# Designed miniproteins, single chains, continued (5): the designs that were tried, part 67

Each design is a single chain, and the fold is of that chain. pLDDT is the mean over its residues in the fold that is shown.

## One batch from the design tools (miniprotein)

Design m18311
Fold by ESMFold2-Fast:
Structure m18311 (fold): chain A 71 residues (1-71)
Amino acid sequence: MMEEEARKLGEELVKRGTPSSSLTGMAIRAVGILTDSRWGRGGKEDEERGRLLLRAVQIAIELERQEELKK
């Protein structure tokens, strides 16, 4: 299930203290993978990987925001 894998990856990114610049780079890369897949230049595996990576970055950002709210 993509959601569980994305959540685990997102939690791992936060645990490792991944900087916002790296998360931004990962998001850009994921969008690039998905764009290439949409144009028929990538395979199904690349599309799934791009979706997983984008979701993981989104979860990591949400988790870091929640940590800030906790102070």
Scores: mean pLDDT 74

Design m18312
Fold by ESMFold2-Fast:
Structure m18312 (fold): chain A 120 residues (1-120)
Amino acid sequence: SPADEIFNLYLEALEAMPEELRELLKETADKLVEAIDDAVFNNTPLEELRKKLVEIFKEFVEEAAKKVPKEKLEETEKALKLLIEAIRLYMLSKGFPEEFVNEVVEEMEKILKEEIEKAK
């Protein structure tokens, strides 16, 4: 099922994440899911949801980049790409337009790339 695929991607992200950052990833995943669910319940404007999701993700990546050992940057990048894919599928499963979901994902991927480059 779509729910099983999303959950498996989340578990793979969690397992790929350095142990010291796993709680931060869990807390961030919870915040992203809560923001998406709240937007569905309250019919939040798409632009407001996009800004909220991007802000949550940016704060998380900046915090992770400060805490991650340099030798674990590649593992952290892989874990966060899996989290982005899980969030993409979650938003699609909630009926958000594909074009909107793609805009959010592209911004998240850009943030991840920029913060990983700074952490090198």
Scores: mean pLDDT 89

Design m18313
Fold by ESMFold2-Fast:
Structure m18313 (fold): chain A 57 residues (1-57)
Amino acid sequence: SEKIEKIVKEAMQRLVAGEDVDEVVERARKELEEAGASKELIDKIVKGLRQFAESLA
């Protein structure tokens, strides 16, 4: 849980810093897989990160 929270926070910070959305999402997806997150949870987080990025535009 703590590892997943850290991955999400770091991804959000990268999006706020203006990093490429697809690169941030791909990186977060791989880190979440390595942390043992389920496919369903990863898909939800990825969708949330993309929606968050759209809110910054």
Scores: mean pLDDT 85

Design m18314
Fold by ESMFold2-Fast:
Structure m18314 (fold): chain A 81 residues (1-81)
Amino acid sequence: SQVHLQRAQRYIANAERAEAAGDLTLAAWNYNRAAQHYAQAGKLDDALSYVQRSIDLARQAGDQGMVDQSQGNLQQIQQQQ
């Protein structure tokens, strides 16, 4: 879906800005949202890559709630394979 790809790209741009600003929690959230939209577009490899980036950043931030949310998304994406 072109709409899901455009949404994913917007979330990636937001994540990159948050990361540059040092807001790792906001970056992790935006990468997780991008992964959801990549999965809906059938871009499972991209979805897996960005959800893993979300988990890594959330762990760096010490945000266990965000780690748990992104790991849940990872499991759902893996079930689509």
Scores: mean pLDDT 90

Design m18315
Fold by ESMFold2-Fast:
Structure m18315 (fold): chain A 57 residues (1-57)
Amino acid sequence: AQEVCELVKSEPSKESAQKWVDFWQSEYNLCLADPNAPAEKCNKSRKILEECTAALG
């Protein structure tokens, strides 16, 4: 199973978990800022961000 956000759930604090959410938010923003980035890449980053945000609570 591809459980990329398991690290968020395993973090001992919400502050540590938030760092993973912030990382994926940055990745998504960088993808959106790149006019040559394929939509599929940005959609994957968005889905991971949504899953990690949900895992944060």
Scores: mean pLDDT 74

Design m18316
Fold by ESMFold2-Fast:
Structure m18316 (fold): chain A 91 residues (1-91)
Amino acid sequence: MEWVKEIVDEFIEKAKKVKSFTDLLNVLNEFDERIWERTSNDEERIQLLKEAIKVLKERIKKSKGFVKSALTYALNVLELEIKRLEERLKA
């Protein structure tokens, strides 16, 4: 999906420009809102988040210093979000 790469690339470009942890959380919240706007159910959200994680992992491999740390933190947040959504679907 071309638009998944577009929103992930936008997220990464914004994440590279963050100067504080609060700014990173705001960028993560904006990313989450975009996912919610373009998905209708938890299954679609999980699939989109998995695609986003795949792109993010490739960008982390090419990143250095603070950017790598920020993107790794974001990766961990998205993986936890997937786990929570999957647990909700099992309930």
Scores: mean pLDDT 76

Design m18317
Fold by ESMFold2-Fast:
Order: C-alpha cells, then structure tokens, then sequence
Structure m18317 (fold): chain A 105 residues (1-105)
C-alpha cells in the first residue's frame, strides 16, 4: 500500500522543512550580528520555500514555477552582494532551471 509517490512526497516535505528552518536560523544569527539587510533577505527565502512546498504538495505547477523563479531571483541578488560565495549563485541557477522545467510541463 505504501507507494514510491508517498515516499517522494515525505522526502520533499522534509527537505523543505529543513531548508526553511536553516534560512530562518541564518536570518536570526545575522540579525543578532547587526546584519539586518541579509537577515531580511533570508526571511524572504524562507517565505518562498514555504510557498513552494505548498504549491508542490497541491500539484500546482504554475505556482511552484513562480516560487522557484522568485527564490532564484532573490538568491541571485544575495550572491551579487556576496561575490565570494559561489554556492549562492549555483543555487540560484538550479532554482531558475527547475522553474523553466515546470513552466514547460
């Protein structure tokens, strides 16, 4: 009775929960250090990750594509302000690609 689709759904939920929690924790740590701008940007990433999770669980591919694009744009902006962190730019590109794939479906 337990299907692969049910396992994939639970894995997706767990990954988004972890990613959102890390973004919110990063926001709090940065705020405690006086970096209010980066703190606010990570709060926005957490909001979009939560909206993306809801869209994916609901099967709303158009909403999911829009949220992936928003996350990509936001990460790209953070990367411009933090050029030594190449990982942020790579993540932005990955989210942009996934948004295009969902929009084409």
Amino acid sequence: MLSRDELDREVTRSLFQMSSSVALLSSKVLKSKGDYESSAQFEKVAEHLRALERALLAGDLAAASAQLQAISDHLQEIAKNNPDNSHLLQLSQQYRQRAAELAAQ
Scores: mean pLDDT 75

Design m18318
Fold by ESMFold2-Fast:
Structure m18318 (fold): chain A 58 residues (1-58)
Amino acid sequence: GDSAQQLAYDALLFGGASEDQARAAGRSSDGIAGGMLGSTAVTDPEMAARTAQLLHEA
C-alpha cells in the first residue's frame, strides 16, 4: 500500500538513493521483487532500500 511504498522511498533516500533510483526500484518490482520490497518495507525499511538499490544497479 501507500504506506509501505512511502517507507521504501524514505529508506532509499536514507540509504543515499535519489528520486530516480526510487522510481527505478519500483519498475524492477515486477512480482517477486515487488512483494519482497513491500513486505520488507513494513518490517525493515533499511533492507528494503538496500534491495531496491541492488535492483536499480542491476
Scores: mean pLDDT 55

Design m18319
Fold by ESMFold2-Fast:
Structure m18319 (fold): chain A 62 residues (1-62)
Amino acid sequence: SFDEQMQKLQKLQQQNPNDEKVRQEMIKILEQKSKALEEAGDHERSQSIRDIVEEVKKDLEK
């Protein structure tokens, strides 16, 4: 499931915090989840995920 895939990537990111590929994959998955939540009417959770994505993207630009 989407949540299972997200948990696996979160675990990989915690084990390899400097792995840019894992972080980029997490961003992609989070963007998809945010879109799904927006379509489901869960705007608050969608916005929270978008905020997380923006922070992760900012870190990747360094």
Scores: mean pLDDT 74

Design m18320
Fold by ESMFold2-Fast:
Structure m18320 (fold): chain A 74 residues (1-74)
Amino acid sequence: HMGNLTKAMIEFLKDPNKKITVDELAEKAGVSKETVEKAVELYVRHGFIEKVKEGDKTLYYRSKEYLDFVEKIK
């Protein structure tokens, strides 16, 4: 269910210092890794999150632009 992935993404975005993998999001949301990859790439394209490769892992984290976006809509 897409709602589970949305909730997992919202919880992840609450912590500006959290870095997460696609595998961790898939486990938390109970959805396929492919479904998570499509969702996180959409968030990257909109500038809400960024990705970085650390060794053999790809990590996703909340962008600085996400904070600016949240401040703007207050």
Scores: mean pLDDT 75

Design m18321
Fold by ESMFold2-Fast:
Structure m18321 (fold): chain A 79 residues (1-79)
Amino acid sequence: AEAEAEALVRRASQAFLEGNYEEAIDLYKRAAALLPADSPRRAFVLRGLAEVYEKMGKTEEAQRYRAEADATLARWQAA
């Protein structure tokens, strides 16, 4: 699952660099779904999602995913 998530993250990063924001969002969301809720890897993926939404001008979605990433990291550090 984590190796599969890493493959999806690489594809998402490529799509983002190519300006294919909708594809990048789909791939990052699929990667996040494969990772534990309190995983620092999932937090990294959620920050990637936030950056894509920010580039699209979707500030509310970007803020939401950044907050979720920060909560995920705080939970991991407390464990």
Scores: mean pLDDT 83

Design m18322
Fold by ESMFold2-Fast:
Structure m18322 (fold): chain A 65 residues (1-65)
Amino acid sequence: MAEARKLAEEAAKLGRDGNLEEAIRLAKQASKIPGGKEINLEIARERYKAGDTGTALALIIGAQE
C-alpha cells in the first residue's frame, strides 16, 4: 500500500509538471500493486477538485489496468 501511494503521488507530480505520458506510466505501475487502483482514483478526484484536470485524467487512465 505505501509503495502504491508513493507511485501515485509521483505520477501526480509528473502530471502537474505537464509530463502526462510519464504520469500515466507511473499510475499504471501503482495500479499493479494491491489497492493502487483505488489510490490512483482518490488522488485523481483530489486533483480534479483542485482544477488540475490533466493530472486527474492521467491517474484515471493509469487506474484502468
Scores: mean pLDDT 81

Design m18323
Fold by ESMFold2-Fast:
Structure m18323 (fold): chain A 80 residues (1-80)
Amino acid sequence: SPEIEKLKKLLAEIHLKAIEKKDYELVKKIEEVMELIDDESASIEEIKEAILKFAEDVLKNAPELKELVDELIEIASKLP
């Protein structure tokens, strides 16, 4: 899915920024979401819910990432 590939790219960008900031708690959370997206058994609804929950956590703890998180939410909302 083009949407899933866009989500993976945005998560990879957030992951890189988290590593640069040495925010290892955020790194772990991103890796958990990325692992779920790569799980062949995961449903689209599970992926949407995980991304929305992750977005809430990031906006609360790393508001400087808002622009990337807003894109992530927009793409997730377009998943079938």
Scores: mean pLDDT 83

Design m18324
Fold by ESMFold2-Fast:
Structure m18324 (fold): chain A 110 residues (1-110)
Amino acid sequence: SMTTIRLLMQLMAYSGEVFVLIRQAMRRHPEKKEELEKLLEEINKVTNETAKRLASLEPGSAELRAVLAEHEARLEKLIEEVGKYDPETAERIRALLAEHRAGVQALLEE
């Protein structure tokens, strides 16, 4: 499905932006590098699991919408954890998540 490909591309774009922001935070806070690195690994794991599930689902399905909602909820918890080390980075990642959500919603409404 073209919509599924576009959803996966949108997810990968968001993931890439989050990667850059957390890597920048690690450089600003070398004493917190291990904690931030573990959070980045967990975010990547959540995103990879979501991508695999989305690849096999129909765009109009209730299950696809449930997977997207679960992904957002899991990311929000991880963003809160990032905020314990770098609140500014957490706010930037949350803003990107809101943009990602809007982009995903636009694709699903087409």
Scores: mean pLDDT 86

Design m18325
Fold by ESMFold2-Fast:
Structure m18325 (fold): chain A 91 residues (1-91)
Amino acid sequence: EREELAKRASELAYQAALLTLLNLGASPDDAQKGGDRVGQMIYDLALRSTVESARRATELLQQALRYAQQGDVDRSLALLRKAAQVLAEGA
């Protein structure tokens, strides 16, 4: 279901963005606000995308989260951007 994929993608995007912002030296409050905004953006994009694009984006966001957990900011940001682009192209 599209909405279940959108929720999963949003959760992953929130976590990846939050950790990436913390790795960049943002305060916890700023990192949470940034994560919320990225998560909401990905949710809205995923709801407008095809199920296939949402599934692919979820896989990319899982990779983004793993890199963010390792402190790899550049790879995490690249994967977050790619996930957003896949969803936008699927809309």
Scores: mean pLDDT 87

Design m18326
Fold by ESMFold2-Fast:
Structure m18326 (fold): chain A 55 residues (1-55)
Amino acid sequence: SNEETLALLEDGLARVRAIAAKHEAETGQPPSPLLQRAIAALEETIKRVREALAA
């Protein structure tokens, strides 16, 4: 279902954010530009899915 897809996407985003935060904590460096773009793309996709479900 669309609700299941949204839940999976949100879980995936949370996991990727946790990995990025751990990397910063261990190295003192921000996540790579590629990872930052991937997170932003996931956030936009989730936003669009939420908007579609609300309509």
Scores: mean pLDDT 84

Design m18327
Fold by ESMFold2-Fast:
Formats: C-alpha cells, sequence, structure tokens
Structure m18327 (fold): chain A 94 residues (1-94)
C-alpha cells in the first residue's frame, strides 16, 4: 500500500527530526505526524483507501514541519518523499 509506505517514510522522518531538534513546536509537529499514521491504520481496517491516503498525507505534512523545525535536511527529504507517496495513494484511490 502506498499509504502505508508513506506512513513508514513519514515516521522515519519524524524520528530523525526528534533526535536533532528541541522545543514544544517540534514535539507538536511530531505528535501530528504520529496521529496521521494512526488514522491510516484505522481507515485501512475500515476498507476506506481514500481516507487512509488522506491521513497519510496529513502525517507526511506534519513530518515535513518537524524536519524543518529540527533543521535536518535528511528528515525534510524523507518527509517530501512521504508526501509524494501519499499524493500518489490519493490519486490511486480516486
Amino acid sequence: SLALLAAIVALAAARIAIRNGSGEALRRAIAGALAGIGGIFLYEKLGDELEAAKEALGGAEAALRAGKLAGNPLAVALAEIAIALAEAAIAAAD
């Protein structure tokens, strides 16, 4: 599943960001990424591929914010890949 692949890449980006960043804004951005990933699993269990893909996009966008706040170019690059995968998942589900 492209949505699951996007979630895995977004989680990797968020984990890299948390190791190299600090502050409440970064922690909130990481929490947003993790919440999006949780939504993917919920909607995939319900069989709603489009909603799972939209949750993947939300998680990837939160991971991008976390990477930018951490100032980590690897975290930013992985989050951008996660966004592209989530957008592809949305297109495939439509």
Scores: mean pLDDT 75

Design m18328
Fold by ESMFold2-Fast:
Structure m18328 (fold): chain A 67 residues (1-67)
Amino acid sequence: MDPEEIAREAAEALYEIQVAVAKRDYENGRITKEEAIEWLKKVAEQARKDGLTRAAEYAENAIKELE
């Protein structure tokens, strides 16, 4: 296996976990909708900056679901 590909997949999984945590915290009333959207926007921006298009799109779709 390619170490670069493994690292990329691990990074994508970490961003997806961050999206899931933000959604869960919002659903459990730990953060507001506005805080969840702000967090998800930062996740999407960072994922795109890192070239992780799939993770960025996952975060962007989560933002749309919260609207």
Scores: mean pLDDT 81

Design m18329
Fold by ESMFold2-Fast:
Structure m18329 (fold): chain A 88 residues (1-88)
Amino acid sequence: MEKLRERLEELEKRYKELTKRLNEAVSNKDTEELEKIREELEKLGEEIQKLAQEAEKAGDLELNMRAGSLFVGVSSLILSIKKLLEKA
């Protein structure tokens, strides 16, 4: 259970770093970097879903809810990048 919380905190850190990279890539109009960030966010989303399933099995409702919130954030960024890449 404590290891799952540490794993969630690492995923939250990765999300924050990807958000910073996204803001820079958008400012620089770097389409290649946007595509790389999207791929990393998709992998992050998969890791979050696995952690949420492990939290559910452990009965850690708080950790499961935090993982769910993080997954929504990741999914929103992926959608935003896809919409940016569809422009011209």
Scores: mean pLDDT 85

Design m18330
Fold by ESMFold2-Fast:
Structure m18330 (fold): chain A 80 residues (1-80)
Amino acid sequence: SLEKVKELFDELIALVERGELTPEQLRKILDEIAKYVSPEARKALEEGYLKLLDAREQGASPEELVRILKEMREKVLELM
């Protein structure tokens, strides 16, 4: 459902803000979101996941990671 997708993204954002988001948790939560979304939205999740991994590798701040997650959320919700 739309509400569940929003809740899962809010969980990811909260984990980033607390410095608790691991790559394993990111993958697991994105896989959960993928169960509720269209094929087009799943592609947006995949693209966003790669962008988040690249940003982490480059030492992006928590604020930058939250920005990327908010962009992913908006795109995914638009494509549902």
Scores: mean pLDDT 86

Design m18331
Fold by ESMFold2-Fast:
Structure m18331 (fold): chain A 103 residues (1-103)
Amino acid sequence: MMKIVAVMPAGDPKDDEKFAAQKDELLKKVEEAVKDPNTKVLVGKHSRNPLSQELNDEAIAMGAEGFSTGASAGLRAIAESLQPGPVFGPVQQVREVEALSVR
């Protein structure tokens, strides 16, 4: 049994204060999620803002796994509720996908 938590920061890259608040909130959620050994935390970048890159790097340091280019597209689709993607497949048992995004 494995829970997958997908983390994607949102917001306008020109609003540094709003991005800083989102970064802190998302990192707190990542820290709590990685404490569960049955939870796999996945993190993707949404912009070229340095705070978005810093969030990604810090989340990986906490135990989250970064997405490759193809996997990042899947994570984004899940976070936007456009396509559940990896929750379907012949090897799926019990997987809960939770998208964490802050505006």
Scores: mean pLDDT 51

Design m18332
Fold by ESMFold2-Fast:
Structure m18332 (fold): chain A 81 residues (1-81)
Amino acid sequence: SMNELKERKYELVKELEKVIPQEVLDELDREILRRLFEENVQTQAEALEVLIEHIERDERIPEDLKERLIKVYRELKELLK
């Protein structure tokens, strides 16, 4: 369900906050927002795709958390179809 995916995302974000410095998390947020603006996203599904692509390529995110985040965002994108 959407609520279960949101809860899993929240828990993963909390795990990221424990292992990634706040300065790096703030930089990631800025980079993602910049890409969303530059790519002229029109839908939530398009925004999730930009987010997934950014996470896949970001070496600052631990690989285990990266895979788990991407899985949750892909499941969220599927529900938005």
Scores: mean pLDDT 77

Design m18333
Fold by ESMFold2-Fast:
Structure m18333 (fold): chain A 98 residues (1-98)
Amino acid sequence: MEFLEKLLEESERLLEESEALADEILADPRATDSQKALARGLVEASRASVEEIRELIEKYPEMSEKEQAIALTVAGILAGGVYANLLILRNMLARLKA
């Protein structure tokens, strides 16, 4: 299914950007321990979401039509979470540079 494969590819790209932003936050001497912990947690959460999307793709051909519809919804929610985590990291880094 081309849609799920594209969703995974985009989510993997967003995760790579999130990892780079988190590394910048972790290296910034102005970042608090709480901000560094949050940055690590957001990357970990996005990594887990990408893994779950991958598992859904692997199981998708063996699913019923109803299960496939649910899997599409779940994958969309997971991908949305990866994007939201990226936006939080971008905002955190921007605020540190202000």
Scores: mean pLDDT 89

Design m18334
Fold by ESMFold2-Fast:
Structure m18334 (fold): chain A 61 residues (1-61)
Amino acid sequence: MSLEEQFQRLQAELQELENEYRQVRQQVLQTHSPEDIERLEELRKRIAELRKRLAEVQAQL
């Protein structure tokens, strides 16, 4: 797998997680569910990790 393919894949995955984060955040505002709040925190952590990996791949391009 090329670095360019890895970059594109990570970028697509990040976009999907950011969309999911926005949807869950809207649900939290409506429901105030502890489960939704926990999911929001998990998504935030995963987004941060993906951004870090994306930056590492960009540095190698």
Scores: mean pLDDT 81

Design m18335
Fold by ESMFold2-Fast:
Structure m18335 (fold): chain A 98 residues (1-98)
Amino acid sequence: DSFLNFVEAGLSSKNPEIVKMAASIGVQVLGPEAVAKMIEELMKDPSKWPQAAIAVEAVADQELPSAKEHVRKLAEKLSKSPDPEVKRTAEEVLEKLE
């Protein structure tokens, strides 16, 4: 529970390096389903979509086969963002998801 709170707080950070670390450690310890649910919860707040995009990219960079479907679904949602930086990050994740 304390580690869950750490990952949730880290994913909401204004510091992109903290978001990346929280997503990377989170997926390794909690698994991709748990982290994907946290990112989906974060995406209920449109102001947090930049953090969601960074987190999805960080999970994708771990190249875990079990994470591919979760990353794809989240990136597809983020690719519809009106924020051009969020959209670009999501599109780059989808392009590299091989």
Scores: mean pLDDT 85

Design m18336
Fold by ESMFold2-Fast:
Structure m18336 (fold): chain A 64 residues (1-64)
Amino acid sequence: GLSDEELRARFDGVYKGIVDHYKNDKKLAIEVLKYAAKVMIERYPEHADLIEELTKKYIKEIEK
């Protein structure tokens, strides 16, 4: 299992990669991020609440 700190760092890296790759398509960036979050919850179900919280935060940042 990952610690909360390790999970935050890993998901932040995933988020930054998605935003960098899909910078011209916010809708696609959000859909890819939602898919990544689902995969991370399946891999780390003990962190589901944290992943959902971070996903909501990241979606708001993309929508700005």
Scores: mean pLDDT 87

Design m18337
Fold by ESMFold2-Fast:
Structure m18337 (fold): chain A 87 residues (1-87)
Amino acid sequence: SPVEKAIAEIEEKVKEIKELIKELLEKGLISEEEAELLLESLERLYEHAKEQMKATKDPKELEALAKATLEALDTIKAELEAYGKEK
């Protein structure tokens, strides 16, 4: 289904960000407390987006929700990547 495909794409991006958080923690670029807060925030964002996408019956709304969520995740990923490259 379109919902399942959108959720799968978002889930893959969430996985990439979780791996990046782990790498930053292993390199000592963030604290264990910061890593925990980042993971909790990421999980809340993912669950909220998933609930919204499952609730919609409009394919255009689904596409807009998926795009907005992926853009938000890409922004988070870019900010976290800056921790390793700009510091």
Scores: mean pLDDT 83

Design m18338
Fold by ESMFold2-Fast:
Structure m18338 (fold): chain A 64 residues (1-64)
Amino acid sequence: SADAQELKEMVDDWLAGKPLTMEELRRIKELMDKVSEAQLREAGLTPAEIAYLRSIKESVDKIG
């Protein structure tokens, strides 16, 4: 999935020391609404990274 690959690239950038912007946090929420856990695992995301992305989505959803 192109959406899951974009999430993987964002996680890799963050792990490389690039801070996540508010725009990137909103983009993570948008992408997480479109992708399944299976697609995230296929893109090479770990269970811990998937849990972190879900926590971002939940936090952004609460803000609106």
Scores: mean pLDDT 84

Design m18339
Fold by ESMFold2-Fast:
Formats: sequence, structure tokens, C-alpha cells
Structure m18339 (fold): chain A 72 residues (1-72)
Amino acid sequence: SPEELVRRAIQALLRGDLEAAREHVRRLLELGYTPEEIRGMALKIAIDELGLPYGTAYMLAEVLRDIARELL
């Protein structure tokens, strides 16, 4: 699911695994999600499902959006 790909991308970033994060973001783009949609999903999942502080969640969501923009 797209939510699972976003969770895996967030977890990859938390582990410092940028290449794994890029792969999960690439899969989201192949499914037709935009960088802004990926950012929104990441922010929601980081806060609501992973319980991350807002500042951390915001930073991770911004990084995933930027990765998505780089891959377009």
C-alpha cells in the first residue's frame, strides 16, 4: 500500500539509509503520487502512526518531498 511505502521511507531516513528511502519514494511516484501528496502522507503517518514529535515529522516529510522532486 502507499501508506506502507511511506512508513518504510520514513524508517529508512531514521536509519540514515537514503538509498532505501529513494527506492520507496520512487515506487510512490510510479503509483502516481505527487511530491506534495507524499509530503502530506509522510507528515500524517509520522505523527499519527509513528508518534514522532512534530518537528521531526515535519523535517522527514520535507526530505521525502525533496527526494520525490529530485526523482521527477
Scores: mean pLDDT 90

Design m18340
Fold by ESMFold2-Fast:
Structure m18340 (fold): chain A 70 residues (1-70)
Amino acid sequence: EEEERKKLLEETVQRAREILAQSGKEADNLRAEAEKTGDPELYEKAREVEMQGIAEALRLIGDLVDELLK
């Protein structure tokens, strides 16, 4: 039981990290494009993508924490 819970935690944390890495790369790509074009809308879009990734990762971790606290 405890071993299975540890594996679930590790897998969930890994998925959250992957979500953050993916959204971070997307945001960095948008910032790089903003630097080349001078488009301020791309900076705002990069921030939104990054924040959305953070929110998704936090929700995933929150759901796991709620399950573990039962």
Scores: mean pLDDT 81

Design m18341
Fold by ESMFold2-Fast:
Structure m18341 (fold): chain A 62 residues (1-62)
Amino acid sequence: MIDELRKKEAELEEKLRAAQRDYVAAIEAGADVATIRDLSRTIRRLTEELKKVKEELKKAEE
């Protein structure tokens, strides 16, 4: 198996979950719009990176 891709997937999934929790917490705490915007951008970036890693893993598993 491609251990490096699996490790990267796990790391990205952890970062994405953390960013999603931070985003919800920021909204509930009434954080400024810049903070919420930056967290939203981080979530989007991590989601796109994770999709690419999952596509590479899918091809490797076929």
Scores: mean pLDDT 81

Design m18342
Fold by ESMFold2-Fast:
Structure m18342 (fold): chain A 106 residues (1-106)
Amino acid sequence: MTELLDKMEDKIPEAVAAETAAVRERYPELSDEQIERIGEIIRESYRAILEARRAGASNAEAYLAGARVLREGLQRLVEEHPDNKSLQELLEEAQRGVEEAEARIA
């Protein structure tokens, strides 16, 4: 467990860069500023997952913690850019992620 969590922490910068690049590829209409903010939100989501796991949370509980952070960050971006369809689609995906994570909590 500890070894896997340490490897996850070491790979957060690479994972954030990869996911940020994937978002840019899926949503080429997003500005550089919006992509940078999304990358920051993704990083905070990963940190929440690691903190929850290190505190003894289950995989489902840790994933829920990260999913909530991701949803909250994207909700703020949508509020700043309410007509941006790409940001709305990302928020809808994040909201679904929270619902799926909540369903896994026994």
Scores: mean pLDDT 84

Design m18343
Fold by ESMFold2-Fast:
Structure m18343 (fold): chain A 86 residues (1-86)
Amino acid sequence: SQARKALAKGEEAYLKGDYKTSRDHFLKAGEGFAAAGNYLDALMAYTKAIEQAVKINASQRVLDELREKLEETYEKDLENGQLTGS
């Protein structure tokens, strides 16, 4: 899937020390997984995007936008009840 390809690109960029590119790919992966209803993988990808954003000292606005996406996805995962490991 496109989301899994974006996740792999994010991991490759991270290993190369390109945290900005890594953040962008993990964000894209999170959006793709969320659109597919795969909220657990979306949560993981958004968490990785936030970690990279912190490494590059991203603005508070960027961090807040990423946190909002993470929180929205977490709420959808809770509502679905199947992907939370309960």
Scores: mean pLDDT 83

Design m18344
Fold by ESMFold2-Fast:
Structure m18344 (fold): chain A 68 residues (1-68)
Amino acid sequence: MEFTPEQATPETLAEAQRLMKEALAAGDRDRARQVGQNLLEATARRSAEATGDERFLDHGRWEEPEPD
């Protein structure tokens, strides 16, 4: 799943968190990581686009959550 900067809204964040929790509950860490990374990259790109400051890209890296 690939998120665009326009999709990094509060609603999309909540949906991505649900998908990550479902993937972790199913034991699918790769899916959870992929969703988290795509969302954070989209959020960082949106922040950089809104401010014109690419430094926000460094803040959009996902730290893997605990399995439960």
Scores: mean pLDDT 62

Design m18345
Fold by ESMFold2-Fast:
Structure m18345 (fold): chain A 58 residues (1-58)
Amino acid sequence: MLKKRLELIEQLKSLSDEVKEKLAAEFNISVEMLQGAIDNETLTLETLEELLEKAKEL
């Protein structure tokens, strides 16, 4: 299941800055906090799936 988590992280990294800004606003966090969580791989599998699902709506 580590491979699936890494695949989701790569998908989040590939999102445009505009989509990342909209996601950060939706979850009431800063873009810097979102980017930091992605870069440091601190997000749970559940949170990664939730973020990507929301990104599809943007």
Scores: mean pLDDT 76

Design m18346
Fold by ESMFold2-Fast:
Structure m18346 (fold): chain A 60 residues (1-60)
Amino acid sequence: LEDEVLAWVQKTLGAELELERVEVSDKPLKNPVSIEVEGDRVTVTVGKGNKTYKFVFRKK
Protein backbone atom coordinates (compact mmCIF):
# COMPACT_ATOMS: atom_id res chain seq x y z
CA LEU A 1 0.00 0.00 0.00
CA GLU A 2 2.69 2.57 0.98
CA ASP A 3 4.79 1.77 -2.12
CA GLU A 4 1.72 2.01 -4.37
CA VAL A 5 0.62 5.34 -2.86
CA LEU A 6 4.14 6.80 -3.06
CA ALA A 7 4.61 5.74 -6.70
CA TRP A 8 1.18 7.09 -7.71
CA VAL A 9 1.58 10.44 -5.94
CA GLN A 10 5.12 10.99 -7.28
CA LYS A 11 3.90 10.28 -10.84
CA THR A 12 0.86 12.54 -10.38
CA LEU A 13 2.85 15.52 -9.01
CA GLY A 14 6.09 14.98 -10.96
CA ALA A 15 8.13 15.35 -7.78
CA GLU A 16 10.26 13.16 -5.51
CA LEU A 17 8.71 12.66 -2.08
CA GLU A 18 9.80 11.18 1.24
CA LEU A 19 7.40 9.61 3.71
CA GLU A 20 7.31 11.42 7.07
CA ARG A 21 4.62 9.36 8.81
CA VAL A 22 1.59 7.14 8.46
CA GLU A 23 -1.52 7.56 10.61
CA VAL A 24 -3.97 4.64 10.77
CA SER A 25 -7.58 4.80 11.91
CA ASP A 26 -9.90 1.81 12.39
CA LYS A 27 -12.70 3.77 10.72
CA PRO A 28 -13.61 3.33 7.03
CA LEU A 29 -13.24 6.29 4.68
CA LYS A 30 -16.29 7.05 2.50
CA ASN A 31 -14.16 8.55 -0.29
CA PRO A 32 -11.44 6.08 -1.33
CA VAL A 33 -8.67 8.65 -1.93
CA SER A 34 -7.97 12.33 -1.23
CA ILE A 35 -4.85 14.42 -1.81
CA GLU A 36 -3.93 17.67 -0.07
CA VAL A 37 -0.90 19.68 -1.25
CA GLU A 38 0.36 22.50 0.98
CA GLY A 39 3.76 23.90 0.04
CA ASP A 40 6.32 21.11 0.50
CA ARG A 41 3.84 18.83 2.35
CA VAL A 42 1.63 16.32 0.58
CA THR A 43 -1.03 14.40 2.51
CA VAL A 44 -2.75 11.40 0.93
CA THR A 45 -5.71 9.78 2.65
CA VAL A 46 -6.65 6.27 1.47
CA GLY A 47 -9.49 4.02 2.58
CA LYS A 48 -8.77 0.29 2.40
CA GLY A 49 -10.94 -2.35 4.01
CA ASN A 50 -12.31 -1.07 7.32
CA LYS A 51 -9.33 1.28 7.88
CA THR A 52 -8.26 4.78 6.87
CA TYR A 53 -4.58 5.41 6.13
CA LYS A 54 -3.17 8.94 6.14
CA PHE A 55 0.22 9.28 4.47
CA VAL A 56 2.19 12.46 5.10
CA PHE A 57 4.94 13.16 2.55
CA ARG A 58 7.44 15.97 2.14
CA LYS A 59 8.81 17.17 -1.19
CA LYS A 60 12.58 16.72 -1.51
Scores: mean pLDDT 74

